# Designed miniproteins, single chains: the designs that were tried, part 69

Each design is a single chain, and the fold is of that chain. pLDDT is the mean over its residues in the fold that is shown.

## One batch from the design tools (miniprotein)

Design m2382
Fold by ESMFold2-Fast:
Structure m2382 (fold): chain A 68 residues (1-68)
Amino acid sequence: SAAAREALREELLREAERRATLAISQGKVQEAIDILEEAVRRAEELGLLDLAEELRRSIQHIKETYGL
């Protein structure tokens, strides 16, 4: 259902953002990027293409912020 798909999208996004934020807080910027790239792959496999694009924008923002 659309509601179940949205709940899955929200959970995957929250978990990826939480883990990436924790890695950044520990100075592990590349680890944060790796976490988000894995989340992009999972989103694509699940057909959550809008989420995959949102996660790619987060990766780009981190790279720009840290000069990567």
Scores: mean pLDDT 89

Design m2383
Fold by ESMFold2-Fast:
Structure m2383 (fold): chain A 63 residues (1-63)
Amino acid sequence: SAMQKALIEQSVENQIEILRREEPNLSPKDLEEVKKKALQIMLETGKAVSMEEIRKILEEVKG
């Protein structure tokens, strides 16, 4: 549903803000790439992304 999609998007946004606070030197571009990848995973799998998964995605984005 549209409401479920909005809740997923809000959850990812909250996780990205946590990441931004943990890693204040991250560029806005890197944060946007992590957010994009996390949203794609959640939408494709229907599975919630943990903060551990968010940090793994960040490692991939940075190389």
Scores: mean pLDDT 80

Design m2384
Fold by ESMFold2-Fast:
Structure m2384 (fold): chain A 93 residues (1-93)
Amino acid sequence: AADVLLQVAKEVEKLAEEAEKKGNEKDAVILRRTAGYLESSAYVASKETDPAVIKQILQDSADVLRQAAEESEDEEIKKRLLELADQLDALAA
């Protein structure tokens, strides 16, 4: 769980860098905030042994990705965030 959350955080950081490079500062800010949340969630998950709590962290992280997708303006960013959210939901199931 923690390793996947950290990997997803890195993918979101990459999306933020791409958005910034294209002059999309609004989406870059949303993505950097989202990546920071996922890194914090990965840290918490790395210390957690309760499967129910790990499942909740994964579901909450998927919800944060979906919220970021709704707030984002770039369609490719929206699509990628939703794909990452679905990945975390599948892992939580």
Scores: mean pLDDT 85

Design m2385
Fold by ESMFold2-Fast:
Structure m2385 (fold): chain A 77 residues (1-77)
Amino acid sequence: MSPEELEEAEKVFLETWVELLEELGLPEAAKKLREAYENKDYEEMFKILQEAAPAIEANRELAERKAREAEERIEAI
């Protein structure tokens, strides 16, 4: 995978998680996730996703659909 393809994959992954968090009614978590990514703070990103886990589990079908869409987009890179 080229550096450009890797950067595109990271952006698709980030946008997918941000969209999921916003759709779950967690816009503050979505904003913090973007900020953590800009700072390359992967530990903080993981923590934000862990704190969102109960909402994600309550909306599992939506989360699984978003994950499949992201995987498909990344595979197309």
Scores: mean pLDDT 78

Design m2386
Fold by ESMFold2-Fast:
Structure m2386 (fold): chain A 97 residues (1-97)
Amino acid sequence: TEEAAREAFEEAREGGLRATRGGKTGSGGASAGLSSLSAGVGAWIGAKSGDPERAARDAESGAEAALGGGKNAGGKEAEEGGREAAEAARRAAEEAA
């Protein structure tokens, strides 16, 4: 549902903010935050379009980006933020189906 997609987007945003705070070096933290936000946005757009296959593809792509961004930024909070955003994006895709 759209409501579930909005909740997943909010969780992805929270994860992105945590990833940014955990990545103390500017470009690394920004990359992790952006990747996490992209995961949430992709899932939300997919849910709004009413296309479950597109939502799933966008969420999976965004989830991989969020995980990579969090890992590359380094630090425990950045890695946790990226993982949280990835899980939220995948959940949003399932809710959109």
Scores: mean pLDDT 59

Design m2387
Fold by ESMFold2-Fast:
Structure m2387 (fold): chain A 64 residues (1-64)
Amino acid sequence: SSPEALYNAAVNAAKAGDDKALGLALEELVSKFPETEEGKKAREALTVLAKTGDLDAAKKVLLA
């Protein structure tokens, strides 16, 4: 998978309210593509998740 494809998957999961698919796509972006813009956004979203435990807050950061 490419960082662009994973980011699109995360965005689509967020729009669909699929929090499980969102979390999996974010984790894969951070793990495989940490230096890309998509991976950096995913890291910010995961940091919000670690701090708040709220996937809706993470979705807001990802989509900003």
Scores: mean pLDDT 80

Design m2388
Fold by ESMFold2-Fast:
Structure m2388 (fold): chain A 60 residues (1-60)
Amino acid sequence: SPEFQKLEDQFSQIIQQGVETGDLESLEKQLQELIAKAPAEYKDFLTKVADRALRLLRQQ
């Protein structure tokens, strides 16, 4: 859906910003804020994606 695509784009931009700055605390907060605003059906999926992204960045 167009709404899901925009949400995915915003999510990707936040992750990219976190990679560039290395500010994992800011990244985590921004991802949590986006998930909180997401439709209920996408929250579980987005939470899992966020957890994986943060885990990979912490392994760098």
Scores: mean pLDDT 78

Design m2389
Fold by ESMFold2-Fast:
Structure m2389 (fold): chain A 68 residues (1-68)
Amino acid sequence: MSEEERKELEEEARRTVEKLLEMGLISREQGEALLKEILEKIEKADTKEEAENIIDYMTTRAALQALS
């Protein structure tokens, strides 16, 4: 995965977490913890698809937990 692709994925993760915060689905502390975990996993991801799956899985899980 290129550094440019990694930067775009990190930005996507930030935007998704901010949307969850704006919707009131998670707290600021939960959002900061979630973003940190996603960014750490993206840093270790070898492919763009792997990083996209990390973002999708973790943000979807957080949203579903908030809605239940």
Scores: mean pLDDT 82

Design m2390
Fold by ESMFold2-Fast:
Structure m2390 (fold): chain A 65 residues (1-65)
Amino acid sequence: MLVVGRELVDARGLTREQAQQLVEEARQKALQQAQEMAKKILAQDPSLKVETESVVVAENLEELV
């Protein structure tokens, strides 16, 4: 949140392309954090870990979680 606010303020002195890049990078970082959180959950739950390791596991929704 604070980092995103900072990048938005910097956008005032940047070109549209530069501002767009910074905002997009901030967004991707937020998604990365969500993925890291999912990773921790998967490490705690062996059933979820199996689903992420298997490319053909998605046969049953109950089995995925």
Scores: mean pLDDT 52

Design m2391
Fold by ESMFold2-Fast:
Structure m2391 (fold): chain A 89 residues (1-89)
Amino acid sequence: EIIEELKNGGIFAVPSVEKAQQIADELGKPLLEFGKEYASDAILLLEEKDFEKYKKFLPYVKGPLLIVTSNDNILKEVEEISGKKVYVL
């Protein structure tokens, strides 16, 4: 079920960049920085340090996005801006 949500371009909270890389490797997809890089068949990574700069692009995310955060306030803001549910991995 989590893999199906990832294929459908969902948003997921992960505890670390290392965990995001493991997920990307398991799916055989490149991990690219959200707002800086883009490819049509990639997993996008957003770290807390980049959140304020790139959050304006959240309504336009089409592929799977992994957000490295344990901060509930960031997760709530992501859901509000994107209009999408955030799943915690």
Scores: mean pLDDT 79

Design m2392
Fold by ESMFold2-Fast:
Structure m2392 (fold): chain A 100 residues (1-100)
Amino acid sequence: SNIEKLKEAEKKIIELLKKTMKEENIPEDVANEIIESFKKGVETVIELLEKGEISFEEAVNLLEAEVRSIVDELKNKYNVPQEKADELYKKLLEILKELR
């Protein structure tokens, strides 16, 4: 199902975010807050999709906006280098492209 595809993408995104935040020495409490915020965002998108309020393509676009917001936060608030932020964003977008 489309919902199972979104849940699988969520797992892959969370794994990549956790790995990158650990490698960049982001504090565990900050990393956990970012992951929990992302999980809540995905839950909201899935609820909207289940209610038929958004299309699957709109759901993917909302997740793309969420991952961009996270990468921008890591760069701007937590001083992740631009090169590492760009690499992370590229990999996150590749996960989301596989949903289309």
Scores: mean pLDDT 88

Design m2393
Fold by ESMFold2-Fast:
Structure m2393 (fold): chain A 93 residues (1-93)
Amino acid sequence: SIVTKIDALKSTLLNSEDIGERTLAAHELVKLAEEAIKNDDRDTLELLAGPLAVASQHDDPDVSSPAAVLELKLIVFGGDTANYFLDLLVKHR
């Protein structure tokens, strides 16, 4: 289930003592968001917004940079689904 995968990645991002595991979780969440945007999968984007907002605010740039790069891509390239996801990310900050 996509829900189970996102919940597991969110748990790793918030609770793992290993920065490498948190970094990998951030990259996987970004990959899921890029695929959801490509497919106009708004239900999956709603699940990803909270975890990615947390990732973007992380103190370690290896964790925050993938989310920040995604946000920049969404701003630069735009589109209805990209703009929808940007609004969700702001709401979860």
Scores: mean pLDDT 84

Design m2394
Fold by ESMFold2-Fast:
Structure m2394 (fold): chain A 74 residues (1-74)
Amino acid sequence: MKSEVLDVKEEGDYALVTVKAVEGWKPGDRVKITGNGVEIYGVVESVEGDTAVIRVHKAAAPLIKKGDIVEKEE
């Protein structure tokens, strides 16, 4: 199942990426964000209604753009 990045915000030593919620995603799930040939791994921190928040390392924030594809890893 795939989603898209809606927003990215830096917070402390990590960044929070807001994405469209996908059925079956839950806190603790590992996801992959792919854009322009770059793969960034993150963890679902929360799911609320039609959005989910993914935590990634702060250094990854500049590599993540609105519209990048997000998919759950097994």
Scores: mean pLDDT 80

Design m2395
Fold by ESMFold2-Fast:
Structure m2395 (fold): chain A 100 residues (1-100)
Amino acid sequence: MSPKEKIEKLLEEIKELLEKMEENPEERIELADKINEKLGELGKLLREVAPDKAEEIDKLLQKIHDLLVEFTQSKDKEKQKKLIEEAKKLVEEIGRLYEE
């Protein structure tokens, strides 16, 4: 698999895990751990293929991590939904930065 195909697959997998986390909040710790592992893999690959954008991408990855922490600590379903929607938007933004 090319680095580009790996990055696109990781972005898709992260988005799917975020959707699963919204639907299954009882699994939130396990799902957050899986997402964080994939975010780490994504960050490593992006630093290798797009080093000029690495700092901006790292900031977006950190924001996603912070949103996942807030999700695991929240008991409010409306807040949980907003946190997942914001995390998905940040994943889409990383995809846009990589494609440009």
Scores: mean pLDDT 83

Design m2396
Fold by ESMFold2-Fast:
Structure m2396 (fold): chain A 62 residues (1-62)
Amino acid sequence: SIEQQKISAEVAADIISTEGSVPLVKEVKVEVTDETITIERQILQPDGSIETERYEGPVIPK
């Protein structure tokens, strides 16, 4: 909704104006296989763009 868009914009602007360089995590996707965990996240950058970060590592059952 328009109200949600305004709130998101205000929160993003407040974070950017306060820190100048603090990324805001917008969305996270996690995929797990028998051997590997893959994490993808979308981060709001200080310039207002969205950047996709990806991490991949081993899964060790304990």
Scores: mean pLDDT 58

Design m2397
Fold by ESMFold2-Fast:
Structure m2397 (fold): chain A 81 residues (1-81)
Amino acid sequence: MKEELDKKYEEIVKLAAARVSARAEENKDYELLEEINKKWKEVAESTDDMEEYLEKVLEVLREKDPEVAKEAEKLLEEKLK
């Protein structure tokens, strides 16, 4: 049960990362991409729990790219129903 939830959380994180990268490529905003990746790396080093990791990843996105944050939160809601 928890293992399946952790996989869903990991998929949301990977989808969010892909969306952030795609938007940076379209907008040529590599500085923002680097800042987001740096903060996400710090989050990954701070926790061993996938749920906590996802929550902190979404927190960074809410500050740096709120549109991607909304997309990721919608996908999370759909996967957890």
Scores: mean pLDDT 78

Design m2398
Fold by ESMFold2-Fast:
Structure m2398 (fold): chain A 97 residues (1-97)
Amino acid sequence: DEAERVAREAAIYRFLADAYRRLAAVAEEAGNHKLAAFLQAKADEAEAKARALYEAHPEVRPRAEALYAELEAELAAELEAAIAELRANPDSEFGEG
């Protein structure tokens, strides 16, 4: 179903925006201002994509919010692990592959 696909895509972009913002805050606290700026830009990009989907398909918002909650629960441990790794290695770079 198209609505389900759009809702899932919006939920994913919203999750990515929140995750990148959280990682950006950790990078900033660690003194890695370059990484913080990069992660903030990625968060802004994801947020813009989620907003565009909601503007085009306002009917998917309640389903997207439910899917976002599921993603947040499913990926909570992975996000906490990424935060812990960034705090341990503040000079590390993401996306070397």
Scores: mean pLDDT 84

Design m2399
Fold by ESMFold2-Fast:
Structure m2399 (fold): chain A 120 residues (1-120)
Amino acid sequence: MVELTPEQQEIADILQKYAAYLGGVIAGILASIENKVEEIREDIATLSPETQAYLTLGLEEGLKITKEEEKKKELKKIEEKYEKMLKIAEKILNGEELSEEEKEFIEEAKKEIEEIEKKL
């Protein structure tokens, strides 16, 4: 079992929070199509308080997206962000150094998390 360095643990925390937020946005987009908002809110309430907070913020943001074309654009952006997160996670697991682009992505994700945390 490879123990993460403090720097790798910070990156992992950022990725987990960002993944939860983006997952909330997906749930919000889908809930607006299927009219399942209450059911999703009840499911979120069963999770840890930290995960619940980020998922709920994402859900509220996703629910604001009503136009089909805008929903498709946001889902594509989220897909690209998850692909970058997966690549970073794989590099950390393999002990590989992150590229400057990947480090910039982590800093951007951290900044976005800090902005959404102001709503907590």
Scores: mean pLDDT 77

Design m2400
Fold by ESMFold2-Fast:
Structure m2400 (fold): chain A 62 residues (1-62)
Amino acid sequence: SEEQRKARLIAAANIAYMAAEFDPEGALRTLESILKEAEEMGFEDVAEYARKLIEEVRKLLS
């Protein structure tokens, strides 16, 4: 279902964000992949969430 697909992407985004403490570059790549998938599926809520996490991870690389 759409709900299950969104939940999977959100869970993956949360795991990537948690991993950013140890591997911020890997986390960024994973979040960018999730953002692309969410945009292609039209999941605007998930895409917005992924963009926010990408911004937070980018701060760790600055």
Scores: mean pLDDT 88

Design m2401
Fold by ESMFold2-Fast:
Structure m2401 (fold): chain A 55 residues (1-55)
Amino acid sequence: MEIRVTTRVGPRSGAPALEAIREAARQGAIEELDLSGVTREDQERAERLVREAEE
């Protein structure tokens, strides 16, 4: 399953996209995470959220 992020997603934004990412990570449903179109800083934040969810 592939998740695409095209806009800036901060860890405290409270956007529905953050909940979807956490949910998919918990269920092991993330096969591919596409972070094209976001800044390097936001990419690190998204990867960190996925990492925290799997822990």
Scores: mean pLDDT 54

Design m2402
Fold by ESMFold2-Fast:
Structure m2402 (fold): chain A 65 residues (1-65)
Amino acid sequence: AEEVRSAARAIANHYGIPEELVDELAAMLEKARADAKDSGAVGPAIGQAVRDFLAKHGIPAPRAA
């Protein structure tokens, strides 16, 4: 749980997601990770969770700096 929150914060930093949304993002990532169970499925599940979260909150995809 705590490690998922840390990962969510790193993702939020990359995408410019507000700090107040980090907790909700962490919950989505935790659910995606638990649902995937398999290491090979975790990456795709997390990727889809992030994409869905961004779409839900109307956050645009970031560009390389």
Scores: mean pLDDT 71

Design m2403
Fold by ESMFold2-Fast:
Structure m2403 (fold): chain A 87 residues (1-87)
Amino acid sequence: VEELKKKFLEAARKAAEAFVAGDLKAAEEYEKEALKLGEELKKVASEEEVKKVLAEALKIAVEAAVRAGLISEEEGEAILAKIDELV
């Protein structure tokens, strides 16, 4: 389970970095990889563990959106606070 969590978060981080770099094709490919790994994780991890890992991936995505200028720092902080409430 731990290796699967690690691979999922690595794919999420790669998607975020590609997105910030403006490589939307690479971002899409890493996002698809992360989604596939997330489905595998749901089969072997508890609901609580899946929720925590998904929250971490969402935080990565929000931080990337702020760095890419798609959302403001204030908006990003508000979304991060909501993610923390859900975990």
Scores: mean pLDDT 77

Design m2404
Fold by ESMFold2-Fast:
Parts: sequence; structure tokens; C-alpha cells
Structure m2404 (fold): chain A 68 residues (1-68)
Amino acid sequence: MVKVSKGSLVAPDGSVLDVTVERGDDGSVKITVTGSDGSVLTKEGKNMSEREILKAVFDLIDEMLAKL
């Protein structure tokens, strides 16, 4: 089964960023950050540690915020 974790962050301009982390039973990981304007940033990996997942989430949030 795929486990899904979701969260939201409000950017300085009032835009909402949605964060989704999907973990597969085979070790697959998909991290998605979605902006209120429809912009999407995705990172995929396999056999990522919790630390690597957290780092990837923050990296994607930083990239999205730098564009805003």
C-alpha cells in the first residue's frame, strides 16, 4: 500500500503551498510541492531515509519560494 502524508504552508505573498509525500511498499518515494498558481515541483527517489525525504521537501519548498 502507498502511504501518503500531506501538509500546507502559507508563503509570504499569501499563496498556499501543498506538500505531498507518497511512500510505496517497494521503497519508492514521490515528493510533490504544488503552488496555488498551479505550479508543481516533484522529486522521486527509491530507498530514501527519513532525513533524505525531509531534506528533499525543504529543497523543493525553497525552490518554490524563490520563484514567488
Scores: mean pLDDT 76

Design m2405
Fold by ESMFold2-Fast:
Structure m2405 (fold): chain A 92 residues (1-92)
Amino acid sequence: VPSREEQRAHVEQILRDAEEALRKGDIELALYLLNAAATRAIELGDKELLIQVARGFERLAEEYERRGKYELAEKMRELARELYELAGVEPR
């Protein structure tokens, strides 16, 4: 079983991969990676990772909005809000 430090590093790598997917316009890959990162961050109870994943979903929401997919954008913003609440941060 990987150490907590190795698990955190793995989530950080998933977040970097998600950012690259967003930059390339691969929305489906970005969504998959952000969901994987969210699951692991929740399991770890790591507030900083939860905040980083929430920011990732906010960026994904902006990309959906740019493509006119407003319902999907709102769903991504709801996921971000839930992650901020879990991290103990008040959502905007």
Scores: mean pLDDT 86

Design m2406
Fold by ESMFold2-Fast:
Structure m2406 (fold): chain A 95 residues (1-95)
Amino acid sequence: MLRALGEELIRLGRAALAELDRLLAAGLAGGDYQPSTATEEDRRVVEILRQSVARAQEVGSKVKGEEAQRRATLEAARALPEELVRRGEELLASA
């Protein structure tokens, strides 16, 4: 059902944004970050994070300057989770 898919995409996108914020906070604090993989939702969130980090590293590698690279990397990391929320909202509007 389109409504259920839209709700799932919004939930996954929001969960991925929250986990990305936790990953970044742990990294800045010099701590360990270990996400849960117990549920299918947990594994999907981890996959979204993996894709987001890979995209962010690609974008960041093209930017010169340490601070500018960090900002570009952080912005790029949020793009995929934000797109999932947007797509979910579109599906809900169409359902």
Scores: mean pLDDT 77

Design m2407
Fold by ESMFold2-Fast:
Structure m2407 (fold): chain A 89 residues (1-89)
Amino acid sequence: DEEERKEGERKLEEAIEAARRGDSETLNRIAGFRIESPELARAAAELLEAIKRGDREAARRAAVELAGLLFGEEGRRRAEEDLAALASL
């Protein structure tokens, strides 16, 4: 679980940065790695679709939802905080 948690945190950071930049390739790789259920697959697809459309707000919301599904409420909170911090740069 420690290794899984650390890897998940690293992937979460990559996903947040990719969502901010609209980097579909990085998000697709992260989504593929983390897809373990139909719910996760749908959340990942929503994120990728938002990025492809260039809808940054939808992409951020989808990234937060995906983080919540992968890491629970704390993951969602961290994603929201990190996205807000990046938006302030």
Scores: mean pLDDT 64

Design m2408
Fold by ESMFold2-Fast:
Structure m2408 (fold): chain A 102 residues (1-102)
Amino acid sequence: SLAERVRKSGEEGKKLVDELQAASFSAFQLRLDDAVEHVRKAVEYLERAEKTLSPEDAELARELLERSVRDIVELLDILSIGASPEEQKRLEEAKRRIREAA
């Protein structure tokens, strides 16, 4: 899998995958601030990984981040179904912050 290849690329790639998985899990639990923070950390690990990765592996790491962010945003859209107006506003703000962090 893409995540497995990135995880095997080195320590920073492993941390990138771990942070993206944590972001997804936090989003699923409606721990929105934690989800945003994990995406921010994933971006930091991507920037560090790019210094040591081959161009091909750097491209795969960027693709993993992009796909993971898209999946998290889609999850938040699903969770907004039947949510209160106040909860929908919090979910929209979390989506905005996640997109800005990526």
Scores: mean pLDDT 87

Design m2409
Fold by ESMFold2-Fast:
Structure m2409 (fold): chain A 88 residues (1-88)
Amino acid sequence: SVEEIVEEAKKKFPELLKDPSLDGPVRDLARAALEYYDGDEEKAKELVLKILEEASKLPEEEKKKFLNKKIVELETEVAFRLMQEWLS
């Protein structure tokens, strides 16, 4: 679930995720990753943790922008796949 991925992320990146402005982006990222991997929680969690590790290395002002970019990339791929399924 989104909540299980978010809790694991908070456990591994507590300093990054103490910022409440990132709560929405991290939940959106977890949802997008789950949709991207068709509910495969292990793959989704691995992707979220990898993206958060990259975000943790960025300047404070770039972190949220980076996460939002990754969310849009994943959501775009999911939307494209769903569109193809609906047209089939």
Scores: mean pLDDT 84

Design m2410
Fold by ESMFold2-Fast:
Structure m2410 (fold): chain A 70 residues (1-70)
Amino acid sequence: STLLSEEELELVLEKIFEAISSDSNEEDLKKEIEILEEQLEILSKVDTPVAKHNIEVLKKLIEHLKKLLE
């Protein structure tokens, strides 16, 4: 799998917000969270300052979304 660009990541976030705002199934939200977790694993293998920053942002976002589903 490939690392998502910032723009592609924003599209995933938009889909998550749409799913939360609509009468969307919990399973759809879980699928979007899985995409973010996969991106986190890919980023963890990249040794750049930008990747380290994006890892911290994604960790906080994933944690927040998981709390929303609990």
Scores: mean pLDDT 70

Design m2411
Fold by ESMFold2-Fast:
Structure m2411 (fold): chain A 80 residues (1-80)
Amino acid sequence: ATLYSVVATTEEEAIAAGEKIRSMLSSMGPWSEPVVEGDVVTWSAEGVTKDGRPAVLTVTAQMKDGEAASLTVTLEEKEP
């Protein structure tokens, strides 16, 4: 299930998303290597929510004309 998801198009929105994620997680593992799929670059990290549930944090940058046009931050409960 999705616990949190936001699309940030500004630095302020990206910072707010980061603070929200930090408030929801008790621990987070190392970031993955970037995965490039066309104009989309994705990073992921496994974590644990403050109530002890395994979760996956995914940060996806939508590239446009060689620059990041938007950043999608999604925290999902890890499927078994």
Scores: mean pLDDT 78

Design m2412
Fold by ESMFold2-Fast:
Structure m2412 (fold): chain A 71 residues (1-71)
Amino acid sequence: MDPEVEELIKRLEEAYKAGDLLGAAIEYLKILGLTGPTPEPAREAILKHTSLTEEEVEEIEAIVEKGYYKP
């Protein structure tokens, strides 16, 4: 994996575990900027390289959707 993507995934996990959902969402958007516009590659990478569950990643994706994906 690209070392930049690995660093962003680590920051996302740290932000989520600290209760900073907005910080986790910002790191998720940065990952999407590197992996492409669809969420599936970013979600798969996060699930593979963190201890987060699918449900926890979906919570982050919901925050992103509300702030950045819907007009």
Scores: mean pLDDT 75

Design m2413
Fold by ESMFold2-Fast:
Structure m2413 (fold): chain A 83 residues (1-83)
Amino acid sequence: DIVKKLLETILEIVKKNPNVTGLEALKEAEKRLVEELKASPLDVDIAASLVAMYAYITTKKSLSDLTAEETIKIVKEMLELLK
């Protein structure tokens, strides 16, 4: 599942860099999935859009305004929904 892989990759990025915004973490995760894992760019773009929409609906903030800690919380919530 590309959505789950994107979310797991975001968690890895924010845990390593606590100063990153949600948007910066998402963009780095998208790049890794396409370049390193050879994921479909369209599938990654759709998955990223779902993450951004969920973050906005639940926090009323854009990903650029989310701290690393807020991003971890949102990503963990989404991973639980995918079980």
Scores: mean pLDDT 85

Design m2414
Fold by ESMFold2-Fast:
Structure m2414 (fold): chain A 91 residues (1-91)
Amino acid sequence: SAAIEAAKKVIAAVRETLDLIRDPAKAEAAGLTEADLAELRAKLREALTDTVENYEKYIKENPDLSEDELKAVELVKKAAEEALAELEAEE
């Protein structure tokens, strides 16, 4: 479905960003400075936190979501929780 496909793309982008943050050699090869990585980490953390915290509210405000749309939202929420745990494990 289009919703599930969109969710998979978002999840892939999150994982790619996390890999870049956690691999200094890849970051340097991409031309990112330590300041760029700090900003990227902060923005990723904020976006992931917002996704997790607003999940239940979004479901409650959108009771007419299709099964595919609900599955897509759940996939993104679970991926966001996993990515946040990985970011916090390094602190």
Scores: mean pLDDT 82

Design m2415
Fold by ESMFold2-Fast:
Structure m2415 (fold): chain A 56 residues (1-56)
Amino acid sequence: REEALARARAGLARAKEIHDQYADKNDGVKIAEAGRELAPDVLPFGRETLEEHRAA
């Protein structure tokens, strides 16, 4: 339980870092990905979701 929450928070932090990188290029897709980390309920799929969005 605590481990799952820690991983979810780490995933959100990673999404924020990626968003900041791509904001320099005005990448709307990465900005939308960062918006997910502001959701009230954090889902434990941060890393996999980032890869999926990167491919899309």
Scores: mean pLDDT 57

Design m2416
Fold by ESMFold2-Fast:
Parts: structure tokens; sequence; C-alpha cells
Structure m2416 (fold): chain A 81 residues (1-81)
């Protein structure tokens, strides 16, 4: 998989993680979001990975998925350092 293909797949997985979170599927949202961020890091784009993790954290928090939100906030902070 090329870096460009990894970024494109990462974007699709992040979108699907958001959809899963909206449906109340916190475990699915976490798995899809983790895979998305991993693909951005592997593509050499940890800054975009951090942005996606922050977005997913904010969305999960707004939906009351506090554990999922905290997980993605920690991941974003680690990647942004």
Amino acid sequence: MTPEEKRERGRRLADNAGIAATAGLGDVARRLGDESVRLFVEAGDPEEGARQARRLSDQARSLGLDDVAEHFQRLADELAA
C-alpha cells in the first residue's frame, strides 16, 4: 500500500469511526479510529493522524462516549508532541 493509499484508507476509516460513534458503537469506533490513526502514522503523516484523533475525541465526548474520547485525546496528545 502506497503512502497515498494509506492516507485515503485512513480518511475512510476515520469517517466510519465517526458513524459508529454516532450509532453508539463505541468499541467499533475505537477500533476503526485506531486503525485510521495507525495508517496516517505509517504514511508519514502523524500530524493528520493527531488531527483525526482530536476530531474523534471531540465527537465521542459530545456523544457521551467518555472512555473513547479520553483514549483518542491521549493518542492525539502523544502524536502532537
Scores: mean pLDDT 87

Design m2417
Fold by ESMFold2-Fast:
Structure m2417 (fold): chain A 69 residues (1-69)
Amino acid sequence: VEKIIEKQKKEFEELSKSLPEEDRKILEEYFELLLKEFEVPPDVKKLIEEFQTDEKFRELILKYLEISN
């Protein structure tokens, strides 16, 4: 599972070169939180869930997934 997140982070770094700076920062912060989730207890998971409930971030992730298909 951690390897999947690291792979997505690397793919994000390549795709982020064509994304606006604001969107890149949001995705970088999200991937850092995901990596911490596997190391740290439920408090980090709550932060990730809060990130995922942000509509702008959810739209950004959907756009990212569509581009990476």
Scores: mean pLDDT 64

